# Designs tried in a protein design run: designed miniproteins, single chains, continued (5). Part 32

Each design is a single chain, and the fold is of that chain. pLDDT is the mean over its residues in the fold that is shown.

## One batch from the design tools (miniprotein)

Design m17155
Fold by ESMFold2-Fast:
Structure m17155 (fold): chain A 72 residues (1-72)
Amino acid sequence: KEEEELKKKYREAVSRLVALEIQRIGDEFELELAKKRGDEAAVARYQASLARTDEEIGRVEKELEEIKKKLE
């Protein structure tokens, strides 16, 4: 049953990674619009959001690699 739990965790981590990637793409688009408008406050907000999302993506990618090693 440990293999079943690891597979479940892997699928959940993949789902989180996909959601974070969608958020990153959306924030990148909003950042470019903010830059085009000259909205410095919005630029700073989206840059901070992207930095946080990139950090979280890195954590999830590391989690996926560890789970994958346990399944293989």
Scores: mean pLDDT 85

Design m17156
Fold by ESMFold2-Fast:
Structure m17156 (fold): chain A 83 residues (1-83)
Amino acid sequence: MEELKEKIREEVGKALEHAKKAAEAKEKGDLETAIEHAEKAKEAAERVLELAEEAGDEELAEAARKAIEEVEELIKELKKEKE
């Protein structure tokens, strides 16, 4: 249980760090870098979802699903801006 919680914290940290870098890149108009970090944030959030499901943490799993949806929408918006 404790080891699983530590892995969850690590993946949450990665998701937040990549989300921050995606936001910073978007503010600078660097859409390519923003998309790259947004995709990495999504990957980390997907790992959080898997770990939450293994832990039986339905609240965290639901939060991870919502985060994945938000990041997917951000990626779509960033790609549309590259048109």
Scores: mean pLDDT 83

Design m17157
Fold by ESMFold2-Fast:
Structure m17157 (fold): chain A 76 residues (1-76)
Amino acid sequence: TTYQLTIYDDDGNIIDQRNMTAAQLQAFIAQRQAQADSFTSSNFIDPFTGQTRTVHNATFEIDGQRRQYTYIITAI
């Protein structure tokens, strides 16, 4: 299965969007979780498609600044 990853910044802007294999996605998320000061995960079912979507929220401290990113994962 291929997954679409969409990354949002703390202002709600899309800063990246890519298609990834399950293995690539797992490695990417594991790295972000390891680097984050806080990391939360949730799943929901899209009522229109019946597909499970995964959302990760991560906070990072970079050069004394707090940055927040949201990662949305959808199977395609």
Scores: mean pLDDT 81

Design m17158
Fold by ESMFold2-Fast:
Structure m17158 (fold): chain A 58 residues (1-58)
Amino acid sequence: MSGAEAAALSARGDALAAGLSEEEAQKVEDTALRAGNETGSAKVAGEAGGKTMAELLA
């Protein structure tokens, strides 16, 4: 789970750097972590976080 957690934290940091709020960044982290936990893949976690961030920035 460490890899998925690290990917989720990285996605949160990217969201904050992109100008999203703390609450929006938390949604990015939660989505990434859930995807990583469900699939066992840190790559999928990062992808899910990126998609959520892009949606929130639209």
Scores: mean pLDDT 81

Design m17159
Fold by ESMFold2-Fast:
Structure m17159 (fold): chain A 97 residues (1-97)
Amino acid sequence: MSEEEFEVEVDLALAIMALSLGDYETAIKLAERVIERGSDEQRALAYLILGRAYLQKGDYEKAIEYFRKAMEIARQVGNEDLYREAEELLKEAEKKL
């Protein structure tokens, strides 16, 4: 793995940890860094993290946008589990509108 690939994996792991701790601002910042430099699968997961962070912050419109992006990339890379998770969370966000 390149040093750049390692940094993206660390940012992704830290974003997931920040999200689980309720540190949504840190989760957003780290997920945005993953989107800029990550693989398609890493970017799909980063969009899922952004959607979850905005959902928890009550920004349902942004959450829906990011879940849709996560679903699109997950479908393209064939990650059915990530697609289903994003679809379920998108439906939850839509119920809040």
Scores: mean pLDDT 88

Design m17160
Fold by ESMFold2-Fast:
Structure m17160 (fold): chain A 62 residues (1-62)
Amino acid sequence: SVDEEKELGQRVYKIAKEIGKKLGVPEEVIRKVASEVSEKLAGKKVSDKEIRDLVLEELKKA
């Protein structure tokens, strides 16, 4: 549903921002990674650990 996608997007952005700030990543890159991870996880039931692992993987490619 739209509400589930919005909640997932907010969770991904929060995790990406937390990790990105700790690593000194620019906000533009954090937003790009959050968008990419949210798209890959769309429609899936995922834990915060799975989100964190994907965010770290995408940040290494950025």
Scores: mean pLDDT 80

Design m17161
Fold by ESMFold2-Fast:
Structure m17161 (fold): chain A 61 residues (1-61)
Amino acid sequence: SSEEERLKTLIDAAASWALAEKGLTEDEEARKEVEEKVREAIELVNQGKFEEAFKIMEEIM
């Protein structure tokens, strides 16, 4: 896969692991917030805005 495809996969995986490590997998509010941040980060990756995507991910990790 391309580096962009790999990065998007890692973003999704990192967010899932962050929720699990914090014990928030069943917290509906936390889950929705993380899902929105993941969506934003992936869209930034699609636009080639990797630094901005990283800043979004830092907010949830």
Scores: mean pLDDT 78

Design m17162
Fold by ESMFold2-Fast:
Structure m17162 (fold): chain A 95 residues (1-95)
Amino acid sequence: DLDEQIKKFDEILEERRQKLEELRKQALEQGNQELLKLVDDAEKGLENEKLLFEIWRLLETGGPRSRVLELIEKIGKSDPKTAEKLRAALDRHFG
């Protein structure tokens, strides 16, 4: 069931978000700039993971190509190499 997979994925992402928030607070309290940078990088990775899941969902449900391209552009702001690969894959999928 697609809806059950979406719910479970959202729960996993929320747990990861909460753990990153705890680590961010710890890093700020300790003045640990290295840990803060790692948390920032992980938060960007988590946001891109959410966008990738939404792309997958749109492709599985026959959603519009234009919406998939918008999500790829958002990923490209932090990860241009992954965005390039996704655009190439999308072109193969839709022709």
Scores: mean pLDDT 81

Design m17163
Fold by ESMFold2-Fast:
Structure m17163 (fold): chain A 59 residues (1-59)
Amino acid sequence: SALELAERYLAEGKRLLAEGRPEEAARMFQAAAVLALSAGDEELKAEATEGSREAARML
């Protein structure tokens, strides 16, 4: 489902960010945000958006 995919991309984004791979992390967070929006999950969308901001600060 879109929700399950959003959670997987969010987790992958966090992992990549922890590994110092902010460009790849940003792509995963963007995918998670789009999927969360499609699923109507505002909390996941907010979390993915915050991840994108963190990744952007490292670029």
Scores: mean pLDDT 86

Design m17164
Fold by ESMFold2-Fast:
Structure m17164 (fold): chain A 62 residues (1-62)
Amino acid sequence: IEELIERVRRLAVERLAAAGADPEVVRELLDQGATPREIAERLGVSQSTVSRALDRASEEAL
């Protein structure tokens, strides 16, 4: 259960880093339980970009 959440988090960091985001900032935000909206605001990207990255990470983790 917690292993799956950590795997999704790791893949989401990789996806967003590939889109040009700072991986350390993404890791910190996800560790703090930030919403897709908050992550988008911090990274200066659209909420849709963050939501797609998280969706892709969840699919890849399975």
Scores: mean pLDDT 75

Design m17165
Fold by ESMFold2-Fast:
Structure m17165 (fold): chain A 61 residues (1-61)
Amino acid sequence: DPDATILDYLRARLGDDLVPDEVVRQFAAFFGIDLSAPAATYPEALLESLARLLRRPAAPP
């Protein structure tokens, strides 16, 4: 998808490790982030920070 949104980017990068959509939406609203904006409009450092903050903890073995 050439016009991947920030939400699409997070899903592609984190997959099953992404927190629930409701949490992603609330987080974005708190920080004024437009999840429907193309990922390419945001700095890669910001996208990396979002991925880090919105990643679920790894399941213990």
Scores: mean pLDDT 75

Design m17166
Fold by ESMFold2-Fast:
Structure m17166 (fold): chain A 60 residues (1-60)
Amino acid sequence: MSPLEKAQELARQGREAYEQGKYEEAAKLFRQAADYFRQAGAPEEVIRIAEAEAERALKE
């Protein structure tokens, strides 16, 4: 799996965890997604959104 594909899959899993109330798991998944988006050379905005989603999950 490419870094971009890995990031997208991790972000999807993070959203599912968040919807299930697994906020700490969601935060870890979004943080990992942000790291893989950075490795893939994704736009800065995409990386920032993933980081913000992780922070939002931790504030629950």
Scores: mean pLDDT 83

Design m17167
Fold by ESMFold2-Fast:
Structure m17167 (fold): chain A 85 residues (1-85)
Amino acid sequence: KPVEEAIKALEETIKYIKEFLEKYDLPEEVKEELKKKIKEFEEILEGLKKNPPPEGSPLAEPLAKKIIEEAKKIKKEVEEIKKKL
């Protein structure tokens, strides 16, 4: 289920960033950028839960793929920040 996979990816990524912010003492600018990304992902997640594309819709797969790739990109950016700590 593409939309279900996107929802899980967003929830996992939000949790990952929140745990990262709690565990490490980061510069304020980095904290603000990550908090902004959390809000952005929470809004996308809320939108998907309120109005998901129908299962089997040709629109569901491209949307889910884009969301999952954006989630992966942010996880990679957090890992790069970790390497500099």
Scores: mean pLDDT 79

Design m17168
Fold by ESMFold2-Fast:
Structure m17168 (fold): chain A 76 residues (1-76)
Amino acid sequence: MEEEAKKLEEEAKKKLEEAERAIRQGDYDTAIRYAEEAKELAEKLKELGKEEEARRIQNVADGLITLARTFQASRA
């Protein structure tokens, strides 16, 4: 259980890093997709009783989704 939670947290962090990279490259659709995948991993962490880790990941992912959508909406 603890080892599974650690792997899920590491995988979610990688997804968030890929989302940040996609934002820097102007690929906002890809950024939103990776951030949403990180949120799915956070839900699994919550099921394993890792609510604090899940909340932290969800907060970062929600921030990245908001940022990507804002930049998309600002395009001509």
Scores: mean pLDDT 84

Design m17169
Fold by ESMFold2-Fast:
Structure m17169 (fold): chain A 65 residues (1-65)
Amino acid sequence: SEIEKLQQRIKENPNDAQAYHDLGVALAKEGRLEEAIEYYLKAIELDPSNKEAWQNLLRTIKAKK
């Protein structure tokens, strides 16, 4: 699955900000909002300039209301 491929990518490169962001998106699509938030935060920690990760974080927090 896409999630399994992204988890393997992170295992091979723990500093891959894009893989953390993509995993957050995949988890959010499954309704796994808490997990998605954790991965968006990790993506932002690695690359604070990633505007899409910030936008997705805020959108996901709103959806969790």
Scores: mean pLDDT 87

Design m17170
Fold by ESMFold2-Fast:
Structure m17170 (fold): chain A 86 residues (1-86)
Amino acid sequence: MSARQYYALGLQLFLQGRYEEAARAFAQALDLDPDLPHRSLALYYLAQAYEALGRYEEAAAVYDELHRLFPHNRQAAARAAELRAK
């Protein structure tokens, strides 16, 4: 599958509440194409999937990456800090 196909699969799985499978699909999309056109959205959904699974440190790490790539997104940095406090 292409990176875009993994991203689409991740969205479908996320909407079904299949967060472990969704996280794997989003991670695969980002691994295959780091310059994916929906990179910020893929990172956001990956972080939310880890959050839903109770994987707070993994979710925080993804929010840190989102803020690193998009520094104007101050909300991502705040969410990472909140998750690490749990």
Scores: mean pLDDT 81

Design m17171
Fold by ESMFold2-Fast:
Structure m17171 (fold): chain A 56 residues (1-56)
Amino acid sequence: SITPEQAAAALRAAALARGLPPTGPNAARLVQENTGITLTGATIEEVGAQLAALLN
C-alpha cells in the first residue's frame, strides 16, 4: 500500500521533474493527466493524502 508521505514525495518529484513549482494545484493537475482522477488541494501533502486513500 502507498502511504500519504510516499504519495506526496512522488508528486513533488514529478512536479520538479516537469519544471513546475511543487504546489497542490500542480500536483492535482499531474494526477488528472496521468490517472483521470480529479483532486483538489492547497498543498502537495493534501493531494498526496487523497491519492494514497484512493490507491489503498
Scores: mean pLDDT 86

Design m17172
Fold by ESMFold2-Fast:
Structure m17172 (fold): chain A 65 residues (1-65)
Amino acid sequence: SAVDEEFREVLRELVDYALEHPELQKQVSDAMARGLEAWNRATSVAEKEQAIRELRAELEKLKAA
């Protein structure tokens, strides 16, 4: 589904960011673990969309100074 594809894309962005910033590898790994837990817990499209938004917010925090 589109939602499943969006989640995979956010995970790819996080992996790519960790490859560009190896000093943030642990923080990226921790964010991905939380995202996967939220995704696996989600039982509706709305909950999956929330998991994607939260994971995107984590990526933006990692990009912040």
Scores: mean pLDDT 86

Design m17173
Fold by ESMFold2-Fast:
Structure m17173 (fold): chain A 81 residues (1-81)
Amino acid sequence: NALPDPEEVEAALAVMIYALAKRSGDKETLEEAKKILERLAERYPDNPEIWRALADVYRMLGEEEKAEQYEKKAEEIRSKR
């Protein structure tokens, strides 16, 4: 087995980027994390951790309405699994 599951690798990277963005609070870092998480959410729409991280990043950027939408989506996906 030469390579890990791409979803696992990308989800792990998303969690690390989210953790760094959350720690820094820097708008530029948060915007970068948002872009990466948005792409991952499109690629892995059934992964609740990605939607949860995306919601938290939007909340830190002051986009509360969108953060609430993504938080609800993450919870819905989590409830189905």
Scores: mean pLDDT 75

Design m17174
Fold by ESMFold2-Fast:
Structure m17174 (fold): chain A 76 residues (1-76)
Amino acid sequence: MGLSEKEFEGEILESLGRMFISIGELYASKGDYEAAIESYEKAIEKFKEAIELGLEEAKELLKEAEEKKKEVEEKK
């Protein structure tokens, strides 16, 4: 059943997105805003993919990643 595989893929994409948020936060804390922005952009892409697979909770995570990216862009 392909649906179970899509749910698993969505969970992996969410986990990857959350990991990239953490990496972005780490870079931002060190003042590496360019690396932080890149990490948040990767998180955004992963959350968009998860949303396409039907993972509605990824919409809130997408907003969080976009907000964090914007905050860091304003610090550059």
Scores: mean pLDDT 81

Design m17177
Fold by ESMFold2-Fast:
Structure m17177 (fold): chain A 61 residues (1-61)
Amino acid sequence: KEELAKLLRERGLKLYEEGKKLLKEAKNREQVLKGIALVLAGVGLLYEAGLLSGEKPPPLS
C-alpha cells in the first residue's frame, strides 16, 4: 500500500509538471484544455497518495 502511494505521487507529480509545461507553451485552445486536464489529474493523484500514506486529509466542504 505504501508502494501504491509512492507510484501515485510520482505519476501525479509528472502529470502536474507536464501539464504546466503544456500550458506555458500552448498555442491553441485544445492544448490549453489538455494542459488543464493534466494538472487536475496530477493534483488528484497527489491527493490520493496523501490519503493512502496516512497524511491528514484536507476537510471536505
Scores: mean pLDDT 74

Design m17178
Fold by ESMFold2-Fast:
Structure m17178 (fold): chain A 64 residues (1-64)
Amino acid sequence: SSMIESLLEQTEREATRHVIAGDYRAALEVLERGLRELRELGASEEDLQKVERGIASVRKNGGL
């Protein structure tokens, strides 16, 4: 799905920008919002797990 692919890509790009800036809370918010929207769109379990791994990484690196 082009919508799911675009949302996944945008979510990863925005989260990465926040991580580079040291804004782990903002990165977490972007990833959690993206995960909710991807679930609503019926994204695959594989795509959802990619975002969930990103959330876990941001939480660990940000001390959240």
Scores: mean pLDDT 89

Design m17179
Fold by ESMFold2-Fast:
Structure m17179 (fold): chain A 66 residues (1-66)
Amino acid sequence: SEEERRRAVALLLLAGEEPDPVRADRYLEKARELYPLTPEEVLEYLRSLSEEERRRLLEEGRRLAS
């Protein structure tokens, strides 16, 4: 679903910001479970977002990881 895709991208953004590789890998696995995306699909999705929308998405990722 679109909501699952959005949540997966949120976790992928969080993984990119995570300095701990073990924690980052857990976020990546969670994202793949929710909605499998290619790197190209992730980039296309991110290109459609404003800076403010990307910030909100990252905060959503942090909430999902809690």
Scores: mean pLDDT 80

Design m17180
Fold by ESMFold2-Fast:
Structure m17180 (fold): chain A 74 residues (1-74)
Amino acid sequence: VPQVVIDAATATIQEALAQGRLPSVNEILEQARKAAREAGEEVSDDELRAAVQEQMTKALSEHARKVKAELAAK
């Protein structure tokens, strides 16, 4: 999977979390698909979906860890 797809998925997830909401898979897929097209990369829907799922899981785990650390500091 191209790095531009991973970067777009990560940015979309982080923006949604910063707004206090959980991003949808479809929302992240839309941004990842746009990034792939802009980079001239041909990526299958299955590859995009797998990359989105992986980045969402990673970002949510990191966000949960950060929230836990902030609570422990108070």
Scores: mean pLDDT 77

Design m17181
Fold by ESMFold2-Fast:
Structure m17181 (fold): chain A 70 residues (1-70)
Amino acid sequence: SKMEEEALKKLEELKEKLKEAIKKKDKEEIEKILKEIEELIKKHMDKLSEEAKEKVKKMLDEMSKLVKDY
């Protein structure tokens, strides 16, 4: 679905922004991105297919590891 595609695309974009913010040690940008990720998940997670939910879980795991190393 278009909504699923848009949600996954936005999450990938946020993941890339998070990587850059962590690399730069930009605390304000990291906090902003984490808030946007949380809002995206809350609004769209229930509407995703099971396959898309698994992709989201994998991306969240990767982002959690990046934040842990910050």
Scores: mean pLDDT 77

Design m17182
Fold by ESMFold2-Fast:
Structure m17182 (fold): chain A 78 residues (1-78)
Amino acid sequence: EAEKLIEEGMEAYQKKDYDKAIELLEKAKRIAEENKDYESAAKALGLLSHIYENVYKDYEKAEELYEKAFEYRKKAEE
């Protein structure tokens, strides 16, 4: 489920539908977190960070999301 939402979010991003991309990726993150799927949670957060940095130029939000992705990636290695 989370992986499919990440793919759909990436498709929305490629179509420049950034609001839909964010919605899908935030939903993917939430589902991944609920299932303790830290790998998918990190991936969704990384993509969200990329969108906020490159589309919205919201560097503070992008940094926050990137740091969360890094922490989840560390948990996935356990």
Scores: mean pLDDT 85

Design m17183
Fold by ESMFold2-Fast:
Structure m17183 (fold): chain A 79 residues (1-79)
Amino acid sequence: KEEEKEKAIEYAEKAAEAAREGDGEKAAEYAERALEYAKKAGAPKEALDYLEGAIAAARNGDYETAARLAEKARELLEK
């Protein structure tokens, strides 16, 4: 499931970037896509938990936390 893993990484990176730009709606959308692909790729639960946290933080307007959690998920997915 290499394509799913690559897409999960791509969307996690986009989620972090959107969060840094203050676009909570896009950050949540990209984090949701990252979570979907990460699940299909069989990613570890810790990565899934970070993506779920990023979605929640983005929707709550905590863009700094959303960016950090999306970055943590990306780091785990790249291993």
Scores: mean pLDDT 86

Design m17184
Fold by ESMFold2-Fast:
Structure m17184 (fold): chain A 98 residues (1-98)
Amino acid sequence: LTEEERLEAEFTLYLIGGYIALKSGDYDTAIKYFEKAIEAAERMGDTESLAQAYADLGEAYLKKGDYEKAIEWARKSLELDPTNERARRVLEEAEKKK
């Protein structure tokens, strides 16, 4: 595998780990996985992957009840990809609850 292929695989595996943790209610573990996914996306230089990871991190904070961080990460995602549906939903829900 090239370094790019390895980073792509790491990104995907970290996202999957984060989604499993979110579904199980382990929000702290989900946050850790999504932070690692962000690191992989940054090393890849893939703006779309980075926007996705920011949106996923925002959702983890939203579910944890940290609305300020949820808004921060959702906004960062939308700055990179204004069409990211997850980021928009996270922002709307967090602003409503804040």
Scores: mean pLDDT 88

Design m17185
Fold by ESMFold2-Fast:
Structure m17185 (fold): chain A 77 residues (1-77)
Amino acid sequence: SEIDKQSSEILSKYSLEAMKEMNRIREEAERQAAKLEAEGDTEKARQTLRDGEYRVMEVAVKAGEEASEEVKKLREK
C-alpha cells in the first residue's frame, strides 16, 4: 500500500541519518579516548567512551520517537 511504502521510507531515512550520526559520535569518542590512553589518562579515556555511548543512545531514542510520530500521523489520515 502507499502508506506502507511511505512508512518504510520514513523509517529508512531516520535509521540512515541516525546511524551516520551515531557512527560519527563513536568514531570521535574512540579517537579522543585513544589519545587520552596514549597520554596515560585511562580514567578520562573510559569516561569519554561512556559519554559517547550515552550520546549514541540519545540519538537512537530521538530518531525512533520522531520516526514513530511521523508514521503515526501518516496512518491517522
Scores: mean pLDDT 85

Design m17186
Fold by ESMFold2-Fast:
Structure m17186 (fold): chain A 83 residues (1-83)
Amino acid sequence: EALVKALKDESELVRLAAARALGMIGEEAVEPLVKALKDESELVRKAAAYALGKIGEAAVEPLKKALEDESESVREAAKLALE
């Protein structure tokens, strides 16, 4: 799957676009988005949290881990996704 490979791209912008696109795919995107929650980029982790929030119930457990992220903006995205 091209989007899953794009999450591992050397370009932050490519990984960010892939994370946002995967949020529109649904439950089959949960596993790759969970990996994106560990990305080096705060912007990519935040996008992954928002994308998981759009997917719903299948993403609840991974989003709870994102509540412990070092970035306040990522933690806020996870809180909003779990509400």
Scores: mean pLDDT 79

Design m17187
Fold by ESMFold2-Fast:
Structure m17187 (fold): chain A 77 residues (1-77)
Amino acid sequence: MPISDDLRRDLNILIAQAIPKMTAAQRQQLANYVQSLTGATIDTSDDDAFRDAVIASTSQFTQDQAIQFINYVRTYL
């Protein structure tokens, strides 16, 4: 099922808060995790482009993938 609007909003807020707290290695791990779920390759070299690419990739998530992603990203907060 597609994700709810509330869950999408929570994802966007979580990503925006988590990315500035991540090390370069953690950002690469997150990029690899997103690629495992969606097949999307994400450039980690630019903070704004990285954030926007991760947010865009979440639009392809199923409900279950979105919940798994939230749990994964919360480990960086």
Scores: mean pLDDT 77

Design m17188
Fold by ESMFold2-Fast:
Structure m17188 (fold): chain A 72 residues (1-72)
Amino acid sequence: ALSPLEAAILARLAATPEGVSAAELARESGLSRATINRHLRRLEARGLVERDAATGRYRATEAGRAAVAAAA
């Protein structure tokens, strides 16, 4: 199951196919970049989020988008 914060992060990423940076997520949420990076790494380990190595931006996977739909 996704926490409300994890669901919110995934929904934000699912809405932005080009990817979202950890800095943008931190600014929008009011959380530190360290906190956001911890959650993003956890979601990436679960296969729900992927990181573009060239840009550093994060995107929701197909599984991530399905998890957001299930969490709603």
Scores: mean pLDDT 81

Design m17189
Fold by ESMFold2-Fast:
Structure m17189 (fold): chain A 60 residues (1-60)
Amino acid sequence: GDAEIEALVEELERELVRLVIETGQPLSKEQALELARERLERRGVSEETIERVLAAMRAG
């Protein structure tokens, strides 16, 4: 549901922010979305859920 999508967005945003801090390398919005997609695919998240999470991340 929407709450699950919001939770996934928050988790991924925290992970990507941590990655930027740890590497010292800035990420473009498009690079962040690509990394988020790869992480969701590795977790076995459905394509439909991935598209919804990425759409929410683009809007925020």
Scores: mean pLDDT 81

Design m17190
Fold by ESMFold2-Fast:
Structure m17190 (fold): chain A 98 residues (1-98)
Amino acid sequence: SAEELAREMAELLRQIHASKDPAERLALLQRVRELARQLAEMVRDDPLLLANMQAVIDLVDGAIEALKAGDELSFLILLTVMGGTVTMAERLLRRKRE
């Protein structure tokens, strides 16, 4: 379900934050990007959720660039914004069922 994809993304972001290995962080970010793309397709008819998932994809791409550049500060800022964006998606999906 869309709610399960959002929850998996939130869990992966926690794992990325806890990891000290750049290769592991990259692999987990690529998984978040894939899940955000899948969720975007599921919510294609919802402009707000679609925009939210597109923001996650853009933030992942920026985080990968920061990671490759060794820019830890930019990486952590982007990861924090990404976490807030995923949390908003979970709240929007929950509201749709009520």
Scores: mean pLDDT 87

Design m17191
Fold by ESMFold2-Fast:
Structure m17191 (fold): chain A 68 residues (1-68)
Amino acid sequence: SMQEEIQKKFKEIYEEALKMKEEGVPLEEILKKVREKVEELYRSFGYSEEEVKQITELLTSLIKKELE
């Protein structure tokens, strides 16, 4: 399903963010990459630009809390 594919790809984005943190990449750089990846993910599944912005901010904030 679309939800399962999105969940799988979001988990991949999160795991890549964790790896970047372990490699010593600055948090702001990691969050920039996360934002780009999440925007492309949701846009690719046909979400509106407004929905993409809202979802991206929410998910980027969640990853920021996990990486702090």
Scores: mean pLDDT 87

Design m17192
Fold by ESMFold2-Fast:
Structure m17192 (fold): chain A 78 residues (1-78)
Amino acid sequence: ELKKLYEELEKLANATEEDLGPLSPEQRELVEEIKKKAKEILKIKDEEERLKKIEEMEKEIEEKLKKIREEKAEEAKK
């Protein structure tokens, strides 16, 4: 179901702040990075390579979200 994955990726690349709700500075940077990667992935003509890059992006997003949550928890208590 590659078509659905690419449609979801395209929506992610074009997501606005309104779609995501109010964002912290850290979340905004993450979203901008995700959007940039999504646009780069959509330019890849090889479907197999594109799918691999989508999987890599998902892992990077999970790692960065975890880091942001940990940093916020630590900074909140100074």
Scores: mean pLDDT 69

